# Ledger of designs, part 60: designed miniproteins, single chains

Each design is a single chain, and the fold is of that chain. pLDDT is the mean over its residues in the fold that is shown.

## One batch from the design tools (miniprotein)

Design m2068
Fold by ESMFold2-Fast:
Parts: sequence; C-alpha cells; structure tokens
Structure m2068 (fold): chain A 104 residues (1-104)
Amino acid sequence: SPTLAPGVSEEAAEKLQQGLDYLEAGDYEAAAKKFEEALRLAEENGADPRVLMTIASMLGWAYEKLGDLEKAIEYYERARELALAANDERAARGLEERIAELKA
C-alpha cells in the first residue's frame, strides 16, 4: 500500500499511486516511468529527502524487477544518499545491504 508523505504535491502523489498500481500488476516498465515522473515532481516542489528517498527506492525496486541491475543500483545509491541526508541510518544501511547483494 502506498504511504503518502506530507509536502508531496497531489500530482506527485497520483503518479506514485499509478506506479504502485503498475508494480502490483507486474508492469515494471510503466511503474518505473510513473516513479520517475513522481520523483521529478517531488524534487521540483522541494520535497523532504525522506520523500525523495522513498521514490528513489521504488525506482530501484522497479528496475531490479526489470533485471536492469545497473539502473537499480544507481537509484538505490541515490536513495541511500537521501537516507543519510534525512538522518535515517537504518534506511541507509538497508539500502547499502541491497546494493551489495545486487553487486555480488
């Protein structure tokens, strides 16, 4: 289920929901496109690093499901940096562990 954070625009939230719906349907290409749109909108609106981290993590997951490990790692690394900016060490460690698994 999607978790909407305060400060996300309605348009960004709608794109996030569409992306999650596509993930549930197994349409990972459409999901990635919607999460990219959501990330761009959230960034344009100055969303908190926590929000950007969540969207970047969803992008990493979608690309991982597509088998595009290079893009999955790129977005997980971006999400990890955002987690550190949010002072969320637990999320940063989880992302680092996932990145290590994908590089193995």
Scores: mean pLDDT 85

Design m2069
Fold by ESMFold2-Fast:
Formats: C-alpha cells, sequence, structure tokens
Structure m2069 (fold): chain A 68 residues (1-68)
C-alpha cells in the first residue's frame, strides 16, 4: 500500500545518497541511479525511464504518485 511504497522510496533515496549520487541530476544522465531504483523498487526499467527527463528526486516522487 502507500505506506509500504513510501518506506521503499525512503530506502531508495538513502541508497542513492550513500552511493554519492546527486539527487538533483537528471535520471537519464545517471545510469547508476536507474540501476539502484530498478533494484530497490523492483520496477521494470521501461517504467522508471518514463521519468528519465526529470531529476532523480522528482522521478522518485512521480513513481510513488503513480501507485497511490
Amino acid sequence: GPAELAARLTETAARLRAAGIDMSARLRDTPEAVDIIEETLELPRAEILRYADLSIEQALVALYLDRV
């Protein structure tokens, strides 16, 4: 449910920051971020790349909002 997705999003953001990824960078320009998001949220790469032109932070919010 939404609370479980919020927890996974928080964990994903923590892993991205621990990897030294700039959360304001465009998702498209940061392949390592796409890989971490794919692994942590267990979403297909194609679904994640719908938001490739957003910043990583904005993409995470959009992926969450699509599921609530």
Scores: mean pLDDT 84

Design m2070
Fold by ESMFold2-Fast:
Structure m2070 (fold): chain A 96 residues (1-96)
Amino acid sequence: MTEEEILKAIVTSEEAREEFKEKIREAHKLSHGSEWPDSLIDRYVDLIIKYIQGKISEEEALLGMIELRTERLKREDEEKAKEFREKALKELEEKK
């Protein structure tokens, strides 16, 4: 199954969306040693769906991703979350 087929499925199927959330949870756990909370995974998937549907720009999608990562980091270290957000927003502004 191609990446394009998976992305199309998550727009039209709740079951495919749940499978995609599970893959994100597993991938994050492998990369960072901890799972994302379901609420953050739901918001991440919703953000991707809106981007695929053309309802938000690439810049808005990237900004949304920065906010989700910042919220995740705040659960572990508030100071690192602040530093990450400031740096990411500055880099996004420089690439416009």
Scores: mean pLDDT 71

Design m2071
Fold by ESMFold2-Fast:
Structure m2071 (fold): chain A 135 residues (1-135)
Amino acid sequence: SELRDALEKKVEEGAERLTPYVLKYLEAKRAGDKEAQLQALKELTQLSKELREEIRRLLDELNPSKEELRELAREFGELSVEYARQALETTDLEEQARLLSYAEAYGIAAELLAKRADAPEIIRELVERLLELHE
């Protein structure tokens, strides 16, 4: 669908923009460099904000049905959890940064889709599943 293709493109572009700063954060954390960690987090916060704004504009332009929004919110939430799970199993720092960036980008999309669908239960379920990965 037009909505799915457009959202997947935004998620992929967002994840690619996040990846170098997630990598810098992970490298700084390994080195114990708190200043570099904070700088990477500032850049990540700004890029995540920009991705949220881009997705909101896309949703306003396409005005999708609540059913399509709920279906895509669940699908993108599942992808977010799967990428986060894979990141925990990865020993390669660059691959971990890429996987975490995709998890974040899909998670942002799922949250915005669910909010627009008036389906807060999808966001709650996503958060609960992500928290279970850290038990």
Scores: mean pLDDT 90

Design m2072
Fold by ESMFold2-Fast:
Structure m2072 (fold): chain A 100 residues (1-100)
Amino acid sequence: SAIDEVKELLEEALEKLKKAKTNEEIKEIMRELSRGILEIAKKNPEDAEEIKKLVAEFTEEAMSIIKDEETRKYLLSITTRLLRELDEIEKEYKKKQEEE
């Protein structure tokens, strides 16, 4: 269900990005998406690796939609931060499993 919740958030974000009329709306969509994904991943760290793959795929698709260069740079910066946070969640989870 965690993977399905992430897929739903990503799909909703893509639809919102297609309808967004301002760069501020796009930034808010991405900020809310990042927050939601991190919340799910922290509660379901076993799924962090799969969530990283879904975020990477989403980023490529979102980059095809966004035309403004400054907004594209923002998208890359926020998704790069999200992927780093997810990578840390994955590493901490794997380390804890090896210690138990």
Scores: mean pLDDT 84

Design m2073
Fold by ESMFold2-Fast:
Structure m2073 (fold): chain A 87 residues (1-87)
Amino acid sequence: MVDELLAAVQRTIELLEQAVEAARKGDLKKAEELFAQAKKELARADELAEQAKKEGLEEAVREAVGPLIPRIVGLSIRLIGEILDLE
């Protein structure tokens, strides 16, 4: 459960990093495709987090995923900035 959630969060981060790099290179279409994939992985992570909460694993989820939340937020802001720089 928590390992699957952590994997989904890590994949979201990886896809967001790839989207930022694509946007920096001026490949807006690839950045949009990678961001769409990141949103799907994030939705999966949300479903897994809700399931873990129902199973009483809320503290384990916070310990594993909590440190990664600022990175997801930071990458999302960076991606928006890179896309705006292309406009």
Scores: mean pLDDT 81

Design m2074
Fold by ESMFold2-Fast:
Formats: C-alpha cells, structure tokens, sequence
Structure m2074 (fold): chain A 63 residues (1-63)
C-alpha cells in the first residue's frame, strides 16, 4: 500500500520520465494519471486536488 505522498512522488517521477515538466504536465493530465494509478476505493479517500498540486510542486522543485 502506498501513502498519498508516495503516490505523488511516483506520478511526478513517471511524468518526468515521460518527458513532462511543470509547464507541460497540465492539471488535467496529472489528475488522469492519479486516477489511473489509484484504485477506486482510494480515490474516494484522496483529496485529488491537493494530491495533484503536490505532484505539480514536486515537478517544479525538480527543475
């Protein structure tokens, strides 16, 4: 089981490995990747807006 922070780090790493950065990883794309990675049950427990922002912050910090 992954924590929300571990999921955010994983998604940020996936996006970076795929050639995305903070400017090119749109909020809609980040949310789609989070929805694909998290099981439906965890999506109900997860603040997707906060987690999406965390992924974007991690991408910006890596630049």
Amino acid sequence: AATPEQVAEYVAALLQQSGYNAATATPALVQKVLQAVLPAEKLRETDLAALSQRVRDLLAARE
Scores: mean pLDDT 75

Design m2075
Fold by ESMFold2-Fast:
Structure m2075 (fold): chain A 101 residues (1-101)
Amino acid sequence: SEEEKLKKEFEEFLKTVERVLRRLEEALRRAETALEADVVEGLALMVLGVVTVIEPKLLEEAKKVSEELAEEVRKKLEEVRRRLRELAERAREKARELAAA
């Protein structure tokens, strides 16, 4: 069904984002230089940009299937955006700490 196809595409998108977040969290933990932490900030903001572009398109497609799916997509994307912003902020803070050391 169109609902099953969209749900699978959304789940694959979320899995990709989760994989990227996991790798960026690991990279931030291992960062020993301000530059390495700055790269993590930049990558997190790049992924946030991708989510921002895709979000309205995913919401429009989800609304065509059901209001429940649209609400689920909205809530999951808001959580992803929050995590990316928090990661970028933590990376920026670590870069400042490493530059001061």
Scores: mean pLDDT 86

Design m2076
Fold by ESMFold2-Fast:
Structure m2076 (fold): chain A 59 residues (1-59)
Amino acid sequence: SEELARAAGEVAAALTGVSEEAGIRAARYIDQGASVEEAARAGGVSKATALAGRGALSL
């Protein structure tokens, strides 16, 4: 059960990382001159997630 709990935690962390990476990917389009809506569509994320990804890129 400890191995199963750890595996579940790793899967949850990986899914969170995928969402963050998608937001960052969308944010790169904004930096290249795309609109927030276009960047969000290209990244497959919400506009809020794309803007959050841009914040992460600023760090």
Scores: mean pLDDT 69

Design m2077
Fold by ESMFold2-Fast:
Structure m2077 (fold): chain A 65 residues (1-65)
Amino acid sequence: MSRREKIMLDATIGLLRMHATVMAKAGVPLEDMLAELRRFAERQKLSPEVTSEILEEAEAIHRAS
């Protein structure tokens, strides 16, 4: 894990967290939000581990909204 790789990964996760927050505030159902985030993770070719972390974070954001 290089420093550049970590910075890029953190930026991508931050962007997805913002998207999840916007969707939750807009009243998007949890299932639809998770499906959309999963599709974005697949398009970005994120690892299964990173995808799992993002989905877990998104569920927490939705529950807090």
Scores: mean pLDDT 77

Design m2078
Fold by ESMFold2-Fast:
Structure m2078 (fold): chain A 87 residues (1-87)
Amino acid sequence: MSAEDLLLRAITVLSEAAARSTDPAVKAALEAAVQELIRLGQTETDERALLARAIELLDRVLAENPGLAPEIRARLQEIRDALRAAL
């Protein structure tokens, strides 16, 4: 799976989580993470730096949002681990 495919999967999962969130603060944080990943994909031309920054962003989202649904958390962890394997 390409780095771009993994980034798109992360954006999709975070967008879904934001849409399902009833907490305005969590929703805003997830929407901000989506925008950061979109910007990263558009501006970062070095694939290794793109992978490293995407991993850091997903680790931050997972750490700062302990109330994420277990299914969403598991999907984000799987994407993060796949990004690390691609690094």
Scores: mean pLDDT 81

Design m2079
Fold by ESMFold2-Fast:
Structure m2079 (fold): chain A 73 residues (1-73)
Amino acid sequence: SEADHQSALEVAKKAKKSAEESVEIGKKLGEDSPEGQLERGIGAGLAGIARGVARLLGSEEAVKVAEEAAERA
């Protein structure tokens, strides 16, 4: 449905933004620091959740956005 598609796309877009923010925070905290590694892990986890939601709701566009989020994390 349109509502499912929009919900999946919204979640995926938020995950992509969060993954990009987590990468930038990780760089500022230090690439090899425990804090930097944790921030990157959080970004990757959010991307994975968004991808799962997108697949369950059948939004191919949201799946692609979620996959971009995972790649950036």
Scores: mean pLDDT 74

Design m2080
Fold by ESMFold2-Fast:
Structure m2080 (fold): chain A 86 residues (1-86)
Amino acid sequence: MKKAEELFAEAKELFEKKKDYEKAMELAREAGTLAIEAGDEELAIESVKLYAESGIKLYPDSDIAEVYQLILDNAEQGVKGALEAA
């Protein structure tokens, strides 16, 4: 299985260079999950932010974009909560 860092790097390239927001979102979600399981707070926060940013790009000017914006704005708090629960 790919490591969280490898999945995040691939997701970031898809987001920034290829503009493939759907695939970037999928890989960022996987990276975030693995980073939380590994206790990597910084990577988990970055992965959650990339997931949310990808969602906003996929669904601009929609009600669901507001949900992704809230995830983005609360990424640090959400990750800390998940790490304490794990």
Scores: mean pLDDT 82

Design m2081
Fold by ESMFold2-Fast:
Structure m2081 (fold): chain A 69 residues (1-69)
Amino acid sequence: RPLSPEQRALLRRFLMEVYGLSEEQAEDVVAFLERSSPEEAVRYLQERYGLSREEAEAVVALYEVLRAQ
């Protein structure tokens, strides 16, 4: 299910502060995570934003935790 506005804001802030993404890039990442599989999301983050596999997996894990709340 899609994240709440508050959960989206939290995830965007995390991406901007930890990985140095712009607000627009962080919004694109959140939108991609909402429509993709975990495996697709990990590849996307690595290829598009240069995150390591561990960093990409951490972002996906945070998204799944927020989605479960």
Scores: mean pLDDT 83

Design m2082
Fold by ESMFold2-Fast:
Structure m2082 (fold): chain A 75 residues (1-75)
Amino acid sequence: AVDIATASDAELEAAGLSGGTKFVRKAIARAFDVDRDGLFDEATREAVRAFQRANGLEDDGVIDDATIAAVLAGR
C-alpha cells in the first residue's frame, strides 16, 4: 500500500498513477480510496478498475491521463 498524502511521484507511478501532476494524482487516488484510510491499496485499485469499466476504458487499475480525464469530465 502507498500513502497517498506522503507518496512521491515515483511511488505513485509504481502504484499505477502515471497521468497528470503530483497534486492531481493524489486527488484522484483519494477519490478512489473506498476504505478512507489514505492508502492506495488493492481495494483502491479495484475501485479504479470498476470506474474504468463504467467509462469504457481499459480496466487495468492504472490511473493514466485517460482515467484522469474521465474523472474530471464526470465532475
Scores: mean pLDDT 68

Design m2083
Fold by ESMFold2-Fast:
Structure m2083 (fold): chain A 80 residues (1-80)
Amino acid sequence: MKEERQELIDKIVEAVKEGKSADEILSLVKNPLLRNRIGYMLDWMKEHPGLIRDPLTGQWLPYSEEALRALLEKLFEEEE
């Protein structure tokens, strides 16, 4: 399960880096709650270029691959 989580996070991160649409990225996520949270995150990133927002804390951070990956890890942990 944890290895499958990392594989899915890797796919989401690469899709974001490739400039894939939110719909295409969200098609990778089967859990409705997780999909909804990631969808809001992607919308916030589009509205605020160069920033990412942690939906668990509300904190705004500069966008980086590491920040995106860490945020996705937190969102996936909520689905335990």
Scores: mean pLDDT 76

Design m2084
Fold by ESMFold2-Fast:
Structure m2084 (fold): chain A 68 residues (1-68)
Amino acid sequence: SHGARLQRIIREAERQGIARGAAASAVDMLENGEDISGREVVTPDGTRYSEEELKRAEELVRKLLEEE
């Protein structure tokens, strides 16, 4: 299923050193056709990811998605 595939991608990114939350955010942005540029991922409670962390997550997730 789609959800199971996305969870596998998140787990693989985590195994490669990307924080799970950053990987999940990257998956969400790429699935929505958005990119990290000009985006700020912050919650009211202050969950934050650096631009560098998000870019690394995006790059890895993109590669994993392209491998199908």
Scores: mean pLDDT 67

Design m2085
Fold by ESMFold2-Fast:
Structure m2085 (fold): chain A 99 residues (1-99)
Amino acid sequence: AEVVLTGAAPAPITAVAWLRQAPGEEPRLVAARDAAGRTAYAPEVEGRAEISVDPAAKTAYLTLRDLEAGDTAEYTNVMQGADGSTSVVSQGTLTVPAR
């Protein structure tokens, strides 16, 4: 199974990050893309996650493949402006049952 998490921006995308907060855990960075197009992924999603942006639609996407029970979390899309300010542009909960 896979899922695509989406965040739409009110302004042009400079840099984007996806934070993950699993139940009982602190929020942590799992995927990031800087203004130069360089991406970084946390070890638990590396090889399964892909971050992309559509500048014309002002939309950022996080694709998660091979979903695991440990992917159950609140996901927050944060965008950075040219001045270094950050804005939360979307939040959503993903639930993956243990099997």
Scores: mean pLDDT 76

Design m2086
Fold by ESMFold2-Fast:
Structure m2086 (fold): chain A 91 residues (1-91)
Amino acid sequence: SEAEEYLEKAREELRRLREAIENRDVEAYTEALGRALDAIKEALKAASSEEERKEIAELVDELWELLLSAPFSDEELVEVFRKLAKTLKKE
């Protein structure tokens, strides 16, 4: 399904996010986080079953845990979120 395709993309970006955390790579972290958020958003739009919605909720929980455990400074995290806000905004 379309939702399954976006869920797989989100899982791939969560793997990249974990690698960025291990390598302390703020740029890779920002890119992976942005792509994961976009994939989760699209999966949520495409989800048509409770099973798909549950899988999305589980990925959101995993993403939240990774965000809370990020080894970056407050200043670095603020910059990450500023870049994401620009990327995710529609005109």
Scores: mean pLDDT 80

Design m2087
Fold by ESMFold2-Fast:
Structure m2087 (fold): chain A 112 residues (1-112)
Amino acid sequence: MRAALEEARELIAKAEELLANTRSPEDAWKARELAIEALTRVAEAAGLPERAGVAYDPETDTLDITGPTLPELRAAARARGLSEEEIAELVELAAEAERVIGEALQKLAEFE
């Protein structure tokens, strides 16, 4: 678990660096992929095998983050026997990954 959370932190940091220095749509797309991978690793650490992603919702004309929600991650981590401190760290990393995905999607929209 610690290794997976450390890898997730490194992926989020790389994604944020790309977003801060975005020069092309490719940089924003790469930041999105790194943040999705980070969220997927956090979900796996919580015991959820579902891969994170992004899906287009035609009803709202928005791109929505797919995968486990923060309450689902918290419940799965508790069921796995993680401490409240480990659950808090895991949920915080998931929230940061979701924020970076949102920022990357906004940057991609700016290039269209």
Scores: mean pLDDT 77

Design m2088
Fold by ESMFold2-Fast:
Structure m2088 (fold): chain A 71 residues (1-71)
Amino acid sequence: SSIEQQIRDFLRSLGLSDSEIQEILNLIQQGKLDDALDKLEQLLRSRGYPGIVISQALTVLRTLSQQYLAQ
């Protein structure tokens, strides 16, 4: 699968809707990685995710997004 599919599958595993996933992907595609990470943090925090889970999710999204942008 493409790196984009890995990002979609990862965000879906965190309970994000298709519209939320697309918003984050649009930010990444625009080169707005910090905005994409902030959006993910806000969504997970608002849903009561523990800080350790949020930190891990942000690290995964950053790594996958950097791989995606390097293609």
Scores: mean pLDDT 89

Design m2089
Fold by ESMFold2-Fast:
Structure m2089 (fold): chain A 63 residues (1-63)
Amino acid sequence: MYELEVDLSNLSPVARRVAVAEARAVGLEATLSDEGVLTLRGEDKELLERLAANLRRANERSA
C-alpha cells in the first residue's frame, strides 16, 4: 500500500470534502486533517501520484 500527503489548506472546506469524495470514488483511502492536509492511501501508485499532483495544482491555484 502506498501513502502520500497533499496540502489542501488553500482550498475551501467544501472543496476539501469534494477532494476526499473524489479519492474514495476511485478506490483510494482518504483522510483529511483539521489543518487541511489530505492523506491518500492505495495500491495503485500511478493513480495515487496522479491524483495527488492534480490536487497540489488545485491548491496552488486557489490561494
Scores: mean pLDDT 83

Design m2090
Fold by ESMFold2-Fast:
Structure m2090 (fold): chain A 99 residues (1-99)
Amino acid sequence: MSFEEKINELLRKLQPKAAAIYEEAAADPSVTNKELIERIAAAIKEVAAEIPGLEAKIETSADGKKLTVTIIDKETGSKVTLTFDLETGEQVEGKIELA
């Protein structure tokens, strides 16, 4: 399976989980952008673990303002890095590195 095929499978599995998280957040005004992004990041990590060769890492910046998700293909060394602003909930950076 290529890196692209693994990422497409991850997105296919993630979509219903992400939709459920967004619907729950929309129904509960106490859910912060930080909690929403942390739940999405946890779902990405869980789904990546289901796909052979993929590993996801979650890191929060020292100031607590940004969350970075790195999805690594252990077979190719290729990776996707996504950085989110925890105050706004916006993706501020996206990077693809092909080995």
Scores: mean pLDDT 83

Design m2091
Fold by ESMFold2-Fast:
Structure m2091 (fold): chain A 68 residues (1-68)
Amino acid sequence: SAAEREAAASYTAAMLMYIAALLEGPELAPEALESLEEAIRKLESVDLPDREEWLKILEEKREEVESL
């Protein structure tokens, strides 16, 4: 579905922003947090296999970025 594709795209974008925030530090943390939170919201709205595992990964990455 379109929602599933949007969730997958947001997950990919969040992972890229997460990596960027780790490399650049606090300056990119707000943008990375926004991307991670968007990916979490989109994934919560779709019934995908292994959704809980992907959500756990996003939540762990969000906590890491919040500590920057």
Scores: mean pLDDT 84

Design m2092
Fold by ESMFold2-Fast:
Structure m2092 (fold): chain A 67 residues (1-67)
Amino acid sequence: MAEEQRERAEKLLRAAKIMARDPGVTPYSAESLAREARRLAAQSTPDSGKIAEEGARLAEEAAERAR
């Protein structure tokens, strides 16, 4: 339930942080992660949604850097 959503959002944010610091990331991979994070945020509770939004923003930044 809500705990499972929060754990997923947390892990996705962690992955986004790693991707944002990885100079080898491709724009496609980063954009895919950002889209998934945005989708998760829309389906989550407000607290989990905020964590997923943070992940999406970091993934979007990684995609822009890789362009």
Scores: mean pLDDT 76

Design m2093
Fold by ESMFold2-Fast:
Structure m2093 (fold): chain A 67 residues (1-67)
Amino acid sequence: SLKERIAKALQEKLGLSKKEADEKAQKIVDTFGDDGSKLAEPEAFKFLREELGIPPEDFPYIAEAFQ
């Protein structure tokens, strides 16, 4: 599933624990659904950085999971 792909990226690329990766992956799916193009919007930048603590340099790993 998309959630599992995002959680895997968060664990393997960002070094998050399984629990933290699963929780953040769920929030990403709840916010953006299956539409990875929404990650390019300014509101997405604020959400990922400020709500989830994901640095901008790691955004491509999240976007790749939507492919």
Scores: mean pLDDT 79

Design m2094
Fold by ESMFold2-Fast:
Structure m2094 (fold): chain A 75 residues (1-75)
Amino acid sequence: SLVDEAVEKIREALAGLTLSPRAREVFDELLERIRKAKSLDEALYIVTDELMRHRFDPEVRRVVEIALRIVEELK
């Protein structure tokens, strides 16, 4: 599915990044929520909600922005 493709692309994009344990935990939880999404529209909602929640955390925000771009590019 397109959701499974989004999950793989996000995982690959972030595999090369050195993240703090905190940012990695937030990202792992986000990726699991995206995996359970029934559509790309639901995945986009999940990622957008997470971005708003972490708008003042530069490290987490950068990670979530990468996920957002990948989901948007697959639509």
Scores: mean pLDDT 81

Design m2095
Fold by ESMFold2-Fast:
Structure m2095 (fold): chain A 69 residues (1-69)
Amino acid sequence: GKVEALERALEVLERTGNGSHAGAILSHEAGSDLALEVQKLKEELEKQGLTGREATLKALKIKLEELKK
C-alpha cells in the first residue's frame, strides 16, 4: 500500500542516499499522485533552505505521518 511504499522509499534513501531510486519506488508502487505530492513538498522545503536530500527525507516523513493518522 501507500504506507509501505513510503517506508520502503525512506529506507532506501536513508541507506543509499539515492533520492532518484526512492522517487522511482514511490511512483511505481504508490502511484504518480503520491510521488508528485512528495516532490511538491520537497520543493517547498528546498525553498526554506534545506538541501535536496534533507528536503526529500522530511517530505517522505511528513507524508508517512499524514497517512498513519
Scores: mean pLDDT 79

Design m2096
Fold by ESMFold2-Fast:
Structure m2096 (fold): chain A 80 residues (1-80)
Amino acid sequence: SAEVEEFLEELVREAEEILKSGDPNALLKLIGLALRLIGYYFDEVRRADERGDEDLKRHIEELYRRALKEIMELMKKVPS
């Protein structure tokens, strides 16, 4: 789970940098990151489920939910 936490922390940092850049395409880039995160989420949850590791599955679900929420909050800060 440490590798998942580190990966998600890097993804959130990338999202923060996109917002900080003032890029006129920031919203599209943040949406792209969120979609990528959702794809990884389904893969990770499936692998944990296939292992029968209920605690790992629950932990992964919580980690991804937090990361997605952080990216969604950053999306709200993008000027329209």
Scores: mean pLDDT 84

Design m2097
Fold by ESMFold2-Fast:
Structure m2097 (fold): chain A 76 residues (1-76)
Amino acid sequence: SDLQTGAQLVQQAIDHLKQGNNKQATEYLQQAAQSLSSYPSDQQSLLESAQHASQGNNKQALQRAQQILDGLQTSL
């Protein structure tokens, strides 16, 4: 499902952010946003997290991504 795919991609983004792999994290967050096109609020939040990751704002990117992941996992 789109929610399962999105949650998996967000988890991979979080793992890369924790490792300082901002480029890969940004790519995973963008892919998660594409998978969640039917969930506009989550899609926008993921794109905002991706922007933070691309700018090296790992703390903000991580906080946003974790909030989204928690919400997606509650919906599964």
Scores: mean pLDDT 85

Design m2098
Fold by ESMFold2-Fast:
Parts: sequence; C-alpha cells; structure tokens
Structure m2098 (fold): chain A 100 residues (1-100)
Amino acid sequence: SEAQEYIDKAIEYAKQGKYDEAVEYILKAEDLGASAKDIGERLRQELSDLALERIKAIAYTAIGILKAARDFGIAQGILTPEEQAQLDRQIKALNDLIAG
C-alpha cells in the first residue's frame, strides 16, 4: 500500500540520519491509515536504538508544534472539524510512537 511505501521512506531517511524527514513520512503513513503500533514495530525491526531515540526526540518536538497549531487554529476559528480530527490523530500517533 502507499502507507507501507511511506513507512519504507521513513526508514530510508532514518538510516541516512534524516530524522525530520523520517517523522514527516511517519505522519504521511498515519494519514493513510497505518497504525502507530505497526509503524513502531517496523522501526524497531529495522533501525538502531540510537536512531529510534533520535526519531523519538523529533516526534516530541513535532507534538509541540502540532498542539500549538491546533490550539491557534481553534482559537482563530480557521480549522475545519476534519482538520482538527487530523491534528488530533497525528498528535495521538506520535505520542503512541514515543510510548511504545
């Protein structure tokens, strides 16, 4: 599936030390229905512990940015219900990835 291709790209970027791009493709895979559990399992199988910790650090930063964007967008009335739900799913997916 396209979601699996995005997980493959996330792993490829992480192997290159491109952790920001890896997290971007993790979020793209989640948008296409990949679960945080399945993503996390693939990352654990194919990446070093150090690469996983770097992804976790970038994911933590991304959660902060997504929360700020969500809160600002709600306060300004510029987010659709679908966009709010997407941000909530992305925040949850990254939190689940960090926890697992």
Scores: mean pLDDT 88

Design m2099
Fold by ESMFold2-Fast:
Structure m2099 (fold): chain A 65 residues (1-65)
Amino acid sequence: MLLTEEQAERIAAALYLLGGLSPEQAREVNRLLLENPDAEEALRAVKEVVSPEQAALLEGLLRSL
């Protein structure tokens, strides 16, 4: 599955609001999602910069798209 720019922004915002990311972390996640539009590649890249709990939330958000 390929992510749109809008989907990447919404996912980063949801992780910020629900996952407890800082604004800086949310911007980094948005950047990584835009650079890795494939959902599996995006999840792998984001797992390097967020907690396991935040990564699990991302997996749920990707399934809801």
Scores: mean pLDDT 77

Design m2100
Fold by ESMFold2-Fast:
Structure m2100 (fold): chain A 68 residues (1-68)
Amino acid sequence: SAAFAALEAQSREHYASLSEERQNILRGIGLVLRGIGLHTDAYLATGDPEAATAEGERLIAEGRELLA
């Protein structure tokens, strides 16, 4: 929707206004949250609370490196 596109544009503008260090922190948080989302989707698909995806683990690892 136009409203969603406007929110994305505003988020990108805010991100671009931040220092590189702050951008890396926000990107790191975003990657961790995406990885958790993929693990949640795997759990919902399989019924296994220990379900994980290689992509989810990769995103969490990349995000954690940016936050270190």
Scores: mean pLDDT 76

Design m2101
Fold by ESMFold2-Fast:
Structure m2101 (fold): chain A 80 residues (1-80)
Amino acid sequence: SSEEAKKKIEEFIEKTTELWEEIKNNPDASEEEIEKKIEEIRKIGEETAEFLKSLGYEKLAKDVLETTEKLIKEIKEWVK
């Protein structure tokens, strides 16, 4: 349903935002710790996209994956 899709997208935004803020607020984090959080973001994006696709929201699933990759790129550029 569209309500389930909206809720899943809200959870995606909330969780990925929280992980990004954790990276920003820990400037002494090791490369390994940062990579673990990037992997968590990727997993959340993939699981969200798969769920949306299962509900028939293929375009939203693609948008979630693209948003996830953009966020990962931003994190990698910020850490640099």
Scores: mean pLDDT 86

Design m2102
Fold by ESMFold2-Fast:
Structure m2102 (fold): chain A 69 residues (1-69)
Amino acid sequence: SAELQARAEALVRETIARHGREVARFFLERDPVTGEYFLRTSERLLGLSDTDTPVRVRPSAELLAELLG
């Protein structure tokens, strides 16, 4: 959902600010079939619940460029 994407991107941007791009890249997953990039996190890390339910969203082009550049 757009809300999950916004929350995941906010978490990644906060990680860039606090810990740098190298640490933030650990959120980044590349699909081996399509070559597409996704952000991987959990509901716990997003503050949505106490469960490690996986969250996978497509990053914006701007955030992807920041993570890879």
Scores: mean pLDDT 85

